Designed miniproteins, single chains, continued (2). Designs and how they scored, part 24

Each design is a single chain, and the fold is of that chain. pLDDT is the mean over its residues in the fold that is shown.

## One batch from the design tools (miniprotein)

Design m4801
Fold by ESMFold2-Fast:
Structure m4801 (fold): chain A 75 residues (1-75)
Amino acid sequence: MSEDQKVAEELLEFLMNELGLDEKKALELVKAIGHYLATKGLKITDIKNLSVEELTEVPGVDEKTAKKIIEFFNK
């Protein structure tokens, strides 16, 4: 499994288990975040280096969700 795939799976599980999102919404957010990062020339493994403000630019990611994601990957 690639590091990108592993981080994507960790994000998906976090969104479902910790944030209570259903699988469809969680998958859509993982794809949206991955696409956003790709437009910046970044990989999903770079998610830990994003600011809350940058993550809120992703469609479907509010400030609360962005904060929890950044906190999770910077633990």
Scores: mean pLDDT 81

Design m4802
Fold by ESMFold2-Fast:
Structure m4802 (fold): chain A 75 residues (1-75)
Amino acid sequence: MEKLEVTVEERLGGASFRVRLGDGRVGIGHVVSSDGKPALGVRVGDTTIGLEIEKTAAELEVGEVVEGDVISVNK
């Protein structure tokens, strides 16, 4: 499974975060529950990347690096 590394730069409110991808792109991430596991939807420009992650929004901390399995890429 393709893995993507995401750095949490800032908590924006609730389940929303400003995040940086491993390639240096910055976007807005939102954590939702998906099939019982948390998922992080990262919007970078007009592209949304869905990542299956192991942490809920409440467990994420600013400065943390989160790895997720890529489950979707939508333009």
Scores: mean pLDDT 78

Design m4803
Fold by ESMFold2-Fast:
Structure m4803 (fold): chain A 89 residues (1-89)
Amino acid sequence: MELDLSGFSREQLLGLLQLLYILLSSRAAATGDPRFAALAERARELVERIEAGEVSKEEAIRQLKELLDELAALDPALAAWVLRQVTEE
């Protein structure tokens, strides 16, 4: 199943990335697993690049999908929770 993020606004992409950064940083601190820290840093860098206007919407969506796929492989329960937040209801 492919997550369709193409309809997301820049504001929605930023909000989701900031949420991911907070969650991944929290999991990194709780587990000591460097993979969560690496994903958190990637989310933070993407936020900064979007805010600076250095990345296209298409590239931002591609990077966000990669982050979510890696999160689903690492922590499927957390990935499912994030997807539920994105669907609003």
Scores: mean pLDDT 79

Design m4804
Fold by ESMFold2-Fast:
Structure m4804 (fold): chain A 98 residues (1-98)
Amino acid sequence: SLAQTAADTLRTTADTLRRLAKVSSPEVSKLLLEAADYLLKAAEAAEQGNLQEAIEYAKKAIDSLRKLLDYPEVRGSALITIGAVGSALDQLRQALAS
């Protein structure tokens, strides 16, 4: 399903951000872990069929990721991640509208 595909993307993305946090500065790591936590909550909500809650958590993850754009060392990773989360958001919105 679209919701399952979105949940899988959100979980994989959260794992990637947690791995990146381990090799990042403390300030960047804090923002990466905040985004990862929101992405995991979004995935769990999507898996439970709580699509509106999943969308809201994914939006909060994007807000945290946008703050990472101010850090040149992770800006590229943040842009790619925003793109992936944006695609998952579109899938969640499509599932909700169906």
Scores: mean pLDDT 90

Design m4805
Fold by ESMFold2-Fast:
Structure m4805 (fold): chain A 82 residues (1-82)
Amino acid sequence: MEEIELLKDYSKEEQKKIRDALKEIFNSMTDEEQELFLEALNKASKEEIQKMFKRIADLVKEGKSTEEIKEEFLKYAKEILS
């Protein structure tokens, strides 16, 4: 519920597109990439998670491909785990 609050500035249609894009990105990840991402989320602060979700939402609005958005997720995960 609270994670949905981060998308309050977006329309219901945009929120749905962002959620659908996030599902596709996660499903496109290898088991190793999914594990890395989940580990990063567990280590990340609330502020870092908010910044990540805002960046991803912006990329979805810009019409970036699932592959490009996945690369941004993995880059963010590596930065958190550094």
Scores: mean pLDDT 73

Design m4806
Fold by ESMFold2-Fast:
Structure m4806 (fold): chain A 74 residues (1-74)
Amino acid sequence: SAGQQAIEDARALLARVPEIVAGLSPEEREALLRALADQKRLAEEARAAGLISAEEAEEIIALLDEVEAAIRAA
């Protein structure tokens, strides 16, 4: 499903945060944080449209919040 794929993509991104952030400028980090905010909004919209389940949306948003926290901690 689209929701399951998005969860897998978010988990893969979380696992790679140290490698990704090590190569980024401060401006690139800000762009990535904006992209994560956009992805969280899209997950909410997909849930509202019935394209993914509430459980899938919650998991996607939780994983993206972990990605954001990991980026900010680096």
Scores: mean pLDDT 85

Design m4807
Fold by ESMFold2-Fast:
Structure m4807 (fold): chain A 66 residues (1-66)
Amino acid sequence: METARKEGLDKTTGETLEAVVTRAPVGEALQPAAVEGYKDGKLVARDSVLVGGQAVEDVEIELTLL
């Protein structure tokens, strides 16, 4: 599995959250990647993004607060 930390935006407030993205290795077919958003080390958002062959860092992330 590939895991990366990246900045994501809360689409409601526009606030920047730390996002942890987990997906299958690069080169797999289109797959859902799990996205967890953290603020002050607390999980505050969960979402998923469809990715395929791209580096995790190249995927745009928007999050919805829990």
Scores: mean pLDDT 64

Design m4808
Fold by ESMFold2-Fast:
Structure m4808 (fold): chain A 64 residues (1-64)
Amino acid sequence: AAARTVRAIKETALENKDMPQQQAQDLAVAALRAAGLTPEEIERVRKMTRDEAIEFIQRVADAL
């Protein structure tokens, strides 16, 4: 289920808070794809910092 996948991505992000910005953005994109969200949100994520991307992943997981 999408919720389970996004929760796993959130757990990975929270355990690796010092990850490279690119990796955090890639995890946020994976969470968006699993949640079925729009291409516009994918473009927005690619402009986020690491901490913004991790916060966004948490928000997506909490919304499901």
Scores: mean pLDDT 78

Design m4809
Fold by ESMFold2-Fast:
Structure m4809 (fold): chain A 82 residues (1-82)
Amino acid sequence: SEALIIFEQAVKELLEYDPSLPDERVVKSMEVIRDTAPLIPKEELERLRPRIEEALLPFLDHPNPKVREAAREALEAVEAQL
């Protein structure tokens, strides 16, 4: 599935986080996760859950509230499908 490939790439980008990247780039990866989560089969989301949590949980403590909100929305979108 194209959605699964895009979703996994967004998760990977957050796991391989480059602190030199603008916060807006990080937010966009989180928005991709949020928007594609409903398109991913539940069994694939269950398999990817540990990776998704590793990718998103650190950003819940980020100094930028926009990044924290985007991370929360992405996690909520994934959990809504589980």
Scores: mean pLDDT 86

Design m4810
Fold by ESMFold2-Fast:
Structure m4810 (fold): chain A 84 residues (1-84)
Amino acid sequence: STLSDEVLAKVEEAFREIVNAKDEEEARRLARRWGEELLAQEPAGVRLLLWELKHYAENPPEGAPEKRARNAAAAGEVLEELLA
């Protein structure tokens, strides 16, 4: 299924906010907020965001701060809970 451009834009914005969060606690808070919004609009958006966060945590860009990968992993756990 193809996600709407609006939902794709929200997923990209959520991803950016989460990986750039101050710490893992803020990343989890942002993941819950964005996850709940995306679930209300289109649940497939949550699955895409989770996939992108997991991919980033497993394949962080060379030279990127380790904090971003930790934020992505922590946020992914929150989204997995929302999808359960």
Scores: mean pLDDT 85

Design m4811
Fold by ESMFold2-Fast:
Structure m4811 (fold): chain A 80 residues (1-80)
Amino acid sequence: SEATLAAVEAALEARASPRAVRAWRALYEIALENPDEEDEEAMLRRAAERLGVSVEAVRRALKEAEAALEEAVRARAAAA
């Protein structure tokens, strides 16, 4: 949903680097363009190509984004 996407993007922008936000957004867009793609490695390669970086750089950026989202989830749980 739009509200969920906006919340995720806000959490990433608050807690992660611009590189991590860009990598997450690229992967999200690729997932929307390729809804039947089940190969995570293929999706990472497409994201790397789109961003003009290595697959390794995308993996590092996504790990940072994942950590930021995990922190946001923990913060939300603590507020409940």
Scores: mean pLDDT 79

Design m4812
Fold by ESMFold2-Fast:
Structure m4812 (fold): chain A 77 residues (1-77)
Amino acid sequence: MLSEEEKKMLELYFKSLDKDNDGVVTKAELKEAFESLGRTPSDAEIEAFMNSYDVDKDGVITLEEFLAFAEKYKAEQ
């Protein structure tokens, strides 16, 4: 599970990706986040993860969904 420190760092990172200040992250921004973690994910991989956490099915990820995704990604290492 993510610690409070990790959660806070990810929140700050999410805000750095949210250039439009709309409170959500797009598929492209999520792909950039994966690349910063040393991975080059395919669009299909990003879509599969978004479909797991995008509760509203609107094609964007909220902070809560982003944190859930990061927790799952950490568990898969």
Scores: mean pLDDT 66

Design m4813
Fold by ESMFold2-Fast:
Structure m4813 (fold): chain A 82 residues (1-82)
Amino acid sequence: SAVAEAAAEAAREAVLRGEGPGGAGDAAREAALRAGGSERTAELAGGSAATAAGMGRTSGWDREEQAELAERAARGAAEGAE
């Protein structure tokens, strides 16, 4: 969906820019809302992106792997909420 892809891309870009897990979550949430997603969808996409990026960071994965985790998590959460 457009909402899921917007959230996924925003989460990925935020991590690649070095904004960390919180930045990934905020970016995914805002992008989902701008794409017309519900507040629930945005909250789930943001929370999932932040959690995934945080787990990758804690596990010592590089920035690109953290970005891929955040992207996949945001997309999956947004799709599951629709």
Scores: mean pLDDT 87

Design m4814
Fold by ESMFold2-Fast:
Structure m4814 (fold): chain A 79 residues (1-79)
Amino acid sequence: DEEVERLLAALRSPDLEVVQAAASALMRSPDPEARKRGAEALADSPHRHLALLALREMQSDPDPAVAATARRVLAELLA
């Protein structure tokens, strides 16, 4: 989906406000696949502290695959 691809690309922006808006939009997506892809993409974000905060929130996602992905990525970043 074009919107999801745009938001995923925005997570790599040097602009904190752009990354924060993109992360929030992905986390609010009704599509669990889009949220899961967002969690994966946060691993490559230049804004480590924002990525960690978003991943911590996503550990409580109602979709078990999204929550598991967030836990895995968070553990990898903290290793």
Scores: mean pLDDT 84

Design m4815
Fold by ESMFold2-Fast:
Structure m4815 (fold): chain A 54 residues (1-54)
Amino acid sequence: MGLKEVKITFTGPDGKEVTITALEDVDPNTSESQRVAHYVASVLREIGDQVDAE
């Protein structure tokens, strides 16, 4: 088991750059594509929770 910091940067519809930093539990048998996909899903869920907070 181990943790690796992953950063994802994307450009929003308004042209603003957004950088998201997350920690990943690194499994040596996990492909990069699967790791990135899982991480994007998890980060988007967390952002959704933050934005939808009343």
Scores: mean pLDDT 62

Design m4816
Fold by ESMFold2-Fast:
Order: C-alpha cells, then sequence, then structure tokens
Structure m4816 (fold): chain A 75 residues (1-75)
C-alpha cells in the first residue's frame, strides 16, 4: 500500500542519515538507494500515489534530495 511504501522509504532514509552521521558512506549509499529504488519501481509501474508516498517517506526520514528526485520521476 502507499502507507507501507511511505514507512519503508522513511525507515531507509533514517538508516541512510544515521550511517552518514556515523561515517559509514557505503551504508548510507545503500540505504538511500533502497529508498530511491522504491520510488523508481512505483513510477515505472505508473503508481503515482505510491511514488508520492515514497517521496513523503524519504522527506520525513530527512532525505529531502531523494524525495525531490522521486517526485520528478512521478511527473
Amino acid sequence: SAEELREEAKKASKEGNAAKAAGDGAGATGAYLRAIGLGVDAALAGDKEGAEAVAEGAEEGGAKEVAEGIRKLGE
């Protein structure tokens, strides 16, 4: 569901920010790519609601740039 996508993207974005703060660049990249992948999958499926939910989750998780990129894909 859109709410499940939002929570997964939020979780991944929080993990990415925590890894970045800890100096784990590889962990941060992996977590952010997971959030991006959720948004790309929704956009490619034509799921505009799901893509926006992923973007909202990423923004809530503190990954604003990821959210902006996903919103552009959903246009």
Scores: mean pLDDT 83

Design m4817
Fold by ESMFold2-Fast:
Structure m4817 (fold): chain A 89 residues (1-89)
Amino acid sequence: SDAETKAFKQIADLVKKGDYQKAYDLLLSQDLSAQMKSNFYSFMQALYYVLQKKPDAEKVVESSLKQLEKINPKVYKAAKEIFKEVKEE
């Protein structure tokens, strides 16, 4: 849904700012299934790996994207755009 995509982008912005606790609190406050919350958390971890320039970041990103694609195509598209933008920074 549009609300899920908006929440996803807000969570990503908080992770980019290093505000991990606020990102996690925002995720838990969302009216999302346990599966979706788990997938959003996996995305947060993947985004952290990219921001920290960890050697295996790409593998973690691919795993996260595969999970999101199965659950929500709009969130999957947003996630791909976010990872692309962060890799260019």
Scores: mean pLDDT 83

Design m4818
Fold by ESMFold2-Fast:
Structure m4818 (fold): chain A 90 residues (1-90)
Amino acid sequence: SSDLKELEKIVIEYNLKVEEIIEKLRNGEISEKQAIEEIDKVTEESIQKLKELQKKSTDPEVKDLIAETIEAIKADTEKAKEMIKKIAEE
């Protein structure tokens, strides 16, 4: 399904951006505050793309999978924020 490929692409892009933010923090390129702000922005943009994909999809199973993916991204974001705080503690 084209929608499933787009879903996978959104998830991959989210994960790569989160990894990039964490790497910038570890390298001292950004502050903890900046890392949290960037994670929130990436999360908001990813959820918005998923909501748009959900509206466009005609398959109820794909709509349900997108809803589950939004909740997973929210959970992953909270985990990433905890990791950011731990990295900043030294």
Scores: mean pLDDT 90

Design m4819
Fold by ESMFold2-Fast:
Structure m4819 (fold): chain A 98 residues (1-98)
Amino acid sequence: SREELLLEAEIQIGVALIAAGVLSLVDPEAAEPLFEAVELLDEALRALRAGDEERARELAERALERAKEVLEKYPDNKLAQLAAKQIEEAARLILEAI
């Protein structure tokens, strides 16, 4: 169960990273907060694997704030919206695994 949640989170992070990468070719300004959120989620997974649940929660919540910023600032950018939603799902899965 926990292992499945973390694997699903890793998949969602990968999808978000690909979407942000594609977006960066057209709109690097919109892609930047998405790359930052991916880095925060990768750090959250490392913290959780190290047993630091408090740090994992903090990092996942910071990634959610970055995703929210993108959802609000780029409502008409479907690729940015997709990437931000994948980040929200990955963060939710990490928080559920705590």
Scores: mean pLDDT 89

Design m4820
Fold by ESMFold2-Fast:
Structure m4820 (fold): chain A 91 residues (1-91)
Amino acid sequence: TPIKLSKTMKITVNRFLVAAAGSEIHLAEKTAAKMSKEQLAQRVADLQAAKARLQDVRDEAISLGDTKTQKRADDQIARADDLIAKLQGLI
């Protein structure tokens, strides 16, 4: 059963979640060149999980009318997709 939160609290939480996922993607971009094939496979799995969380946040942002969070989530999803494709090519 979903807990009823205020619209303002939902927007604040969603902005934090997008920023956290963006940090995970940024760290993956910085460290990938030093990883083994096994580490790269795990990183791809982690990025796919982060993308799924971002898609959920994007969909809620749309329902809340938070266009700023939606655009930020879309940007991070695009970055995750690009990085996943690059890392899969290295495995």
Scores: mean pLDDT 82

Design m4821
Fold by ESMFold2-Fast:
Structure m4821 (fold): chain A 75 residues (1-75)
Amino acid sequence: TIAALAAQAAALLAANPTSPAAILSLINLAAAYQAAKAYADAVKVLNQAAAIAAKISPAVAAALKAAAAKIAAQL
């Protein structure tokens, strides 16, 4: 469920905010929001993941921002 994915993302971010697991949990949460057609929430979560990823990999951050922009175009 979206609630379970959100709880997992929150727990991973609290433990290790810059870990690959934390970033991936946000990407998975965004995918779940997109499947539910909650596009505004998906965009918000992808931008959050991009901001965190920017500390580790600018290329990953740019890809996540581009994905968020594509979803935002549907709003």
Scores: mean pLDDT 81

Design m4822
Fold by ESMFold2-Fast:
Structure m4822 (fold): chain A 77 residues (1-77)
Amino acid sequence: SMKEKLEKEIEEIIDRLARESAEKGEVALLHTAVTITVIKKIEDLKERVKILRDTAERIGASPEIIERIDELLKKIE
């Protein structure tokens, strides 16, 4: 289903954000870890992706991951 595809894309974004944050240092890792914990409690996919977007900007994630998150937000609309 579309929901299953969106959930899979969110999981892939989380995985990539975790890898990028590891390269950026301890503070970025902590921000990402907190975000992952928070989004596990959120049922609304759009809200999960918005939180991921905010964290990606805060840790200075690559333009590629930010673009991927923005593309995902368009699919959820």
Scores: mean pLDDT 83

Design m4823
Fold by ESMFold2-Fast:
Structure m4823 (fold): chain A 62 residues (1-62)
Amino acid sequence: MEAIKDVPASKLSSEQQSAVLEELAKELGIPIGKVAGLFSALVLRNPDITVGEAVEEIKARV
């Protein structure tokens, strides 16, 4: 996650996005579907949001 935290979330490959969501779901102990839903909502609200910013927003909401 550290290596890609400054990358815009909308610029991630499907493989990179899946890896980020899986790691975050495991870290927070919540279903990957819930993490994916929160992540998608954040990207739709701000397409320029970085991976790091999205991760911190999700952590703040759970």
Scores: mean pLDDT 77

Design m4824
Fold by ESMFold2-Fast:
Structure m4824 (fold): chain A 91 residues (1-91)
Amino acid sequence: DEELIEETVKKVEELLGEAAGKTARATIKGLTTVAGMDVEKVAEYLLKMAELQAEAEKADEEKKQELLKKLAELNEELLKEAAEAYKKQQA
């Protein structure tokens, strides 16, 4: 869904800037075309991660550490889902 990709990229750009939006577009393409993940799922992860990163940049030290930990956990979860999707394609 091209509209969902464009909307996700736009939201990431609004939160983290143009370079982050370009990275989000490349990540969606890679995870959907190579790993076989659903576009909606990848978009949800990227948006949640962008929101946490934006909050962390404005947070105090204690809150920043908490938000960065959540960001790392989401990144690990996304990578696990990508690996599972890829494995299902090979089964």
Scores: mean pLDDT 83

Design m4825
Fold by ESMFold2-Fast:
Structure m4825 (fold): chain A 100 residues (1-100)
Amino acid sequence: SKEDKEEVKSMIQFIIDLLEKQRAEYEKNNSPKEQIEALKKLVEELKEILKKLEEGKLTPEEAIEQAIKKLKEVKPKMDKELQDLLDLIIESLEKAKKSL
């Protein structure tokens, strides 16, 4: 539905904003370049999912499923703190998917 689409768009945008703030923090603290680059790629992939959802190429459920997949794929490349944050984000998206 249109309401489900706007809700999922808002959730994915919030995750993008959260991850971009985390990336900026890592850059300020001279964190490992590999971790920063992995975060940049994740943000770009989430932006692509958001664009496809906006264009009607993905359903709200498909957009959540693809976002979860991308978060799970990047998780092993991250430190423990960011892995825990990604787990919370994944859990929130799984709950949102069940409510669609």
Scores: mean pLDDT 88

Design m4826
Fold by ESMFold2-Fast:
Parts: sequence; structure tokens; C-alpha cells
Structure m4826 (fold): chain A 74 residues (1-74)
Amino acid sequence: MLSREELEEEIERLLREVEELVARHPGDPFAEMALREARRAKEVAEDPSASLEEIEEALDRAQAGLHMFRLRLA
């Protein structure tokens, strides 16, 4: 299990990657979905009452969104 600090760092990195991809593919619904999930993960990580498991689940969902977007581009 990753620490809260490690999860927050991974989420920040993921959000940055998604924002860069969205900028390259404006109006793509998969890009917008990936960005929405990445932003949700950041909100969960910033909630001091959120458990590590909840943050991990939010990160997993955001990673799945990015993966689906990347598959669309292939």
C-alpha cells in the first residue's frame, strides 16, 4: 500500500499528464472523461477524512480513464 504522500504525488503526476493530453485533443469525450476522473482523484486526496483505500480507488479510476483514452488514440 502506498502512503498518502505517495498517492498524492501519483495523482498530481497523473493530472498533469491528462491535462497535457486534453490540450492536444480538445473536445475529445474520452479526454474530458479522463480529466474529470483525475480531478476527482485530486479532490479525494485533498480530503483529510478520506482513507488510503478511498484515495487508491480514486487513483485506479483515474488511471483507467487515462488508459481508455490512450486505447482510443491507438
Scores: mean pLDDT 81

Design m4827
Fold by ESMFold2-Fast:
Structure m4827 (fold): chain A 68 residues (1-68)
Amino acid sequence: GPLTPEQKEAFRAALRRALPHLSDEQIDAILDLIEENRGELDLDELAERLGLTEEEVRTVARVYLEVR
């Protein structure tokens, strides 16, 4: 199911710490994509739509599991 507001803010904060080189716009795009997919994490879509590297995608997945 979709992220709660508390989970969304925890995920945003954790992404900023783990991937400090990403802009706020890029972090918002990651969150929007997960919300579009109703809280499902599509790793291929993160790479293709947002241009994330394999390492960045793995970091997003790790952080997402920590807040989910």
Scores: mean pLDDT 82

Design m4828
Fold by ESMFold2-Fast:
Structure m4828 (fold): chain A 67 residues (1-67)
Amino acid sequence: HVDSLRDSRVHTQGEVDRLHNQYVDLTRRSNETGSPELQKEADRLRDRYNDGRTSVDLAGRHVDGLS
């Protein structure tokens, strides 16, 4: 796994936000189209987002915006 949080929290925050947005978009599109390819990509992005979110949470609480 890639650990990039130590050097740039701002960059990592942006990456996590981007992954979250992509995951949400792909999930919506997968639901709309029923595409297994989009479903697979959404699942992959969710895994990466969760990993990144955990790392960002160590640097700044109140980042998840969801409970």
Scores: mean pLDDT 65

Design m4829
Fold by ESMFold2-Fast:
Structure m4829 (fold): chain A 60 residues (1-60)
Amino acid sequence: VRLGPAAADVLMREFGLEGRITREELMEASIDDLSRLTGVPRARIEAVLRAHPATAHLVA
């Protein structure tokens, strides 16, 4: 599943991704793609998304 704009904004802020990946690239990425690119465990990314009402629907 693609992350989309709300998840891109949340994750870019939470993990400090400015300059490492573009917002457009992050919007098209999956959780697995982001985990590979950043080295952040998938479960940590899912926990952040689940904590935000706008992105909770992306994780189960």
Scores: mean pLDDT 77

Design m4830
Fold by ESMFold2-Fast:
Structure m4830 (fold): chain A 65 residues (1-65)
Amino acid sequence: SERFEEMKRAIDLLKEAAEKGIITKEQGKDILDSMKRYAERYLTPEEVEELKKKIDEFKKFLDSL
């Protein structure tokens, strides 16, 4: 779906912002938690599972900073 593609792009942009120091680890995690809640409400179970994997990878990246 378009929403799913937009959310994947948003995560990629967020990761770039974190790498550049534009956002903090705390800000990144807060946004990701909001995205996860949105996904659980509006996306299909398959899209939710794929997005959760991408979110978990980004959270691991943030924890490495």
Scores: mean pLDDT 82

Design m4831
Fold by ESMFold2-Fast:
Structure m4831 (fold): chain A 76 residues (1-76)
Amino acid sequence: PRRTYIQKAAKAQGMTFDSDAVNRLVQLAEDLKLAQDHLKFVTEECCRQARAEDLKTVRKSHVEYVIKKLELLRGG
């Protein structure tokens, strides 16, 4: 399941996802049919954003930021 994979990938980075953040990323992964390697990349990017703010927990805002960047790259 995508949720379990996201949580495991975050734990490997020393991070935890908020439930809202996990739910949003699961929705994105299902909507876009993301492959496992792409889901790993997005999860790690979310962890990077949280770490840049000195947080150990990924918030929904970090997931939304990464999604926005992906949409902009897709729209160009």
Scores: mean pLDDT 80

Design m4832
Fold by ESMFold2-Fast:
Structure m4832 (fold): chain A 60 residues (1-60)
Amino acid sequence: MEEEKKRKERQEKLRKFADSVLKIPDALEQRIAVVKAMGEFLGIPDEELEKLIEEIKKNV
């Protein structure tokens, strides 16, 4: 039950987050926000997410 509840909560958060991201005018901030949400949904470690975010920032 805990595992199912956690998965559903993450999916709900991702949906609400996607709606809020659509309102962000800054492309860089939007990309970072999407990557963070995707990483949380996929269970990617924070260290790996930070590395990916830094790569995105450097490519702007």
Scores: mean pLDDT 69

Design m4833
Fold by ESMFold2-Fast:
Structure m4833 (fold): chain A 80 residues (1-80)
Amino acid sequence: SLAELEAELEELSARADAVARRVESDPNATPEQRALVERLRELLAEAVRHWATRAEEDPEGLRRLLEELRRLIREGERML
């Protein structure tokens, strides 16, 4: 449902923010970690825009964006 997609977006937004803050707070963060955070920010912004403008028209597109975002977040969490 759309409510489930919204809840997932909120969960993933919080997790992405946690990864980004941890990398930003680390003076020894690698170029790979910084690049990952940039990709997370871009993909999260895309998911938020899709939610705001297209969630009802294209819920499957949103689901795919959230799946990709979740995968990238898991990668970031494993690198930290």
Scores: mean pLDDT 87

Design m4834
Fold by ESMFold2-Fast:
Order: structure tokens, then sequence, then C-alpha cells
Structure m4834 (fold): chain A 90 residues (1-90)
């Protein structure tokens, strides 16, 4: 349902925001940062594949995930993948 898609998207967006704040405030290990980066990519993929999720929510999630990946020091390949998704949504 559209409501279930909306709630899922909002939940994931809040999760991405929480992880970004943790990256800024907490002293995280390299392993913890990479786990957060992997989770952020998976969140974006799930939201992008869901046709019931509004474009605006997809755009917000991709932008937040990019911020997270850059702060976490994620691989250039993952950052590039998310940038390509961002361009597709513009």
Amino acid sequence: SERDALLKAIGYILRLIGMILDLEIEELSEEEKQKMAEEAVEIVKELMEDEKVDKSLKLTAVELALELLEKAGASEEHIKELKEWLEKLK
C-alpha cells in the first residue's frame, strides 16, 4: 500500500539521519563506519526499487545516504553509484 511505502521511506530516512549524527558526534571504529555505509546503500536500493515510494522521498534518502557515505569514508564506487541515482532523480 502507499501508506506502507510512505512509512517505510520515513523510517529509513530517520535511520539515515540518525547514522549521520552518530558519525559526527560519536567516536566510531572503521568497521562501524563501513557497516553504516553498507546499510545506507541497502536502504537507498530498497527505496529506489519501490515504485510506490514518492520521488521526493527517494531524492531525500539518496542525498542523506551520500552525506553519510562521504562522512564514513566509503568506497568511491559506492559514492559514484549513489551520485548516479541522484542524477536520475533530478
Scores: mean pLDDT 85

Design m4835
Fold by ESMFold2-Fast:
Structure m4835 (fold): chain A 70 residues (1-70)
Amino acid sequence: MKVTIRDDSGNIVEVDVPEVPLSFSVDSNGNIVLKLKSGDVKVNFTPKGNVTVEADGKILDENGNDITPK
């Protein structure tokens, strides 16, 4: 499935993953890491400012909170 990662500077990266991410984190180098049931996927993208991850109709903020409009 397609996951869309956005930052506050308007940078957007799309990655294809086999399943819906459970959450995301930022590694020690500032890169986004998607947490999947089958394992972690490191994205070659260092966001500038706050980041949101959109997958399967959910939007997560930089703290892992679901901020999807309802």
Scores: mean pLDDT 74

Design m4836
Fold by ESMFold2-Fast:
Structure m4836 (fold): chain A 65 residues (1-65)
Amino acid sequence: AAGRAAAREAAARAADPEAALEAMKQTSVLSGAPEEDRERAIAAAERGGTGAAAASKGWQAYLAS
């Protein structure tokens, strides 16, 4: 829970989509989230798109699961 909250805040603070993706990746890795959860969040952001909307959508999906 704490790791997800921190990752969500990091993504929300990013000014642009590239920074949002990077913040999400680094926060997930740093917090020690399971590889499966990290891959799901990253794949949702990258495969679904590389924009801020895609990053937000991927993050919302990750947090909802």
Scores: mean pLDDT 56

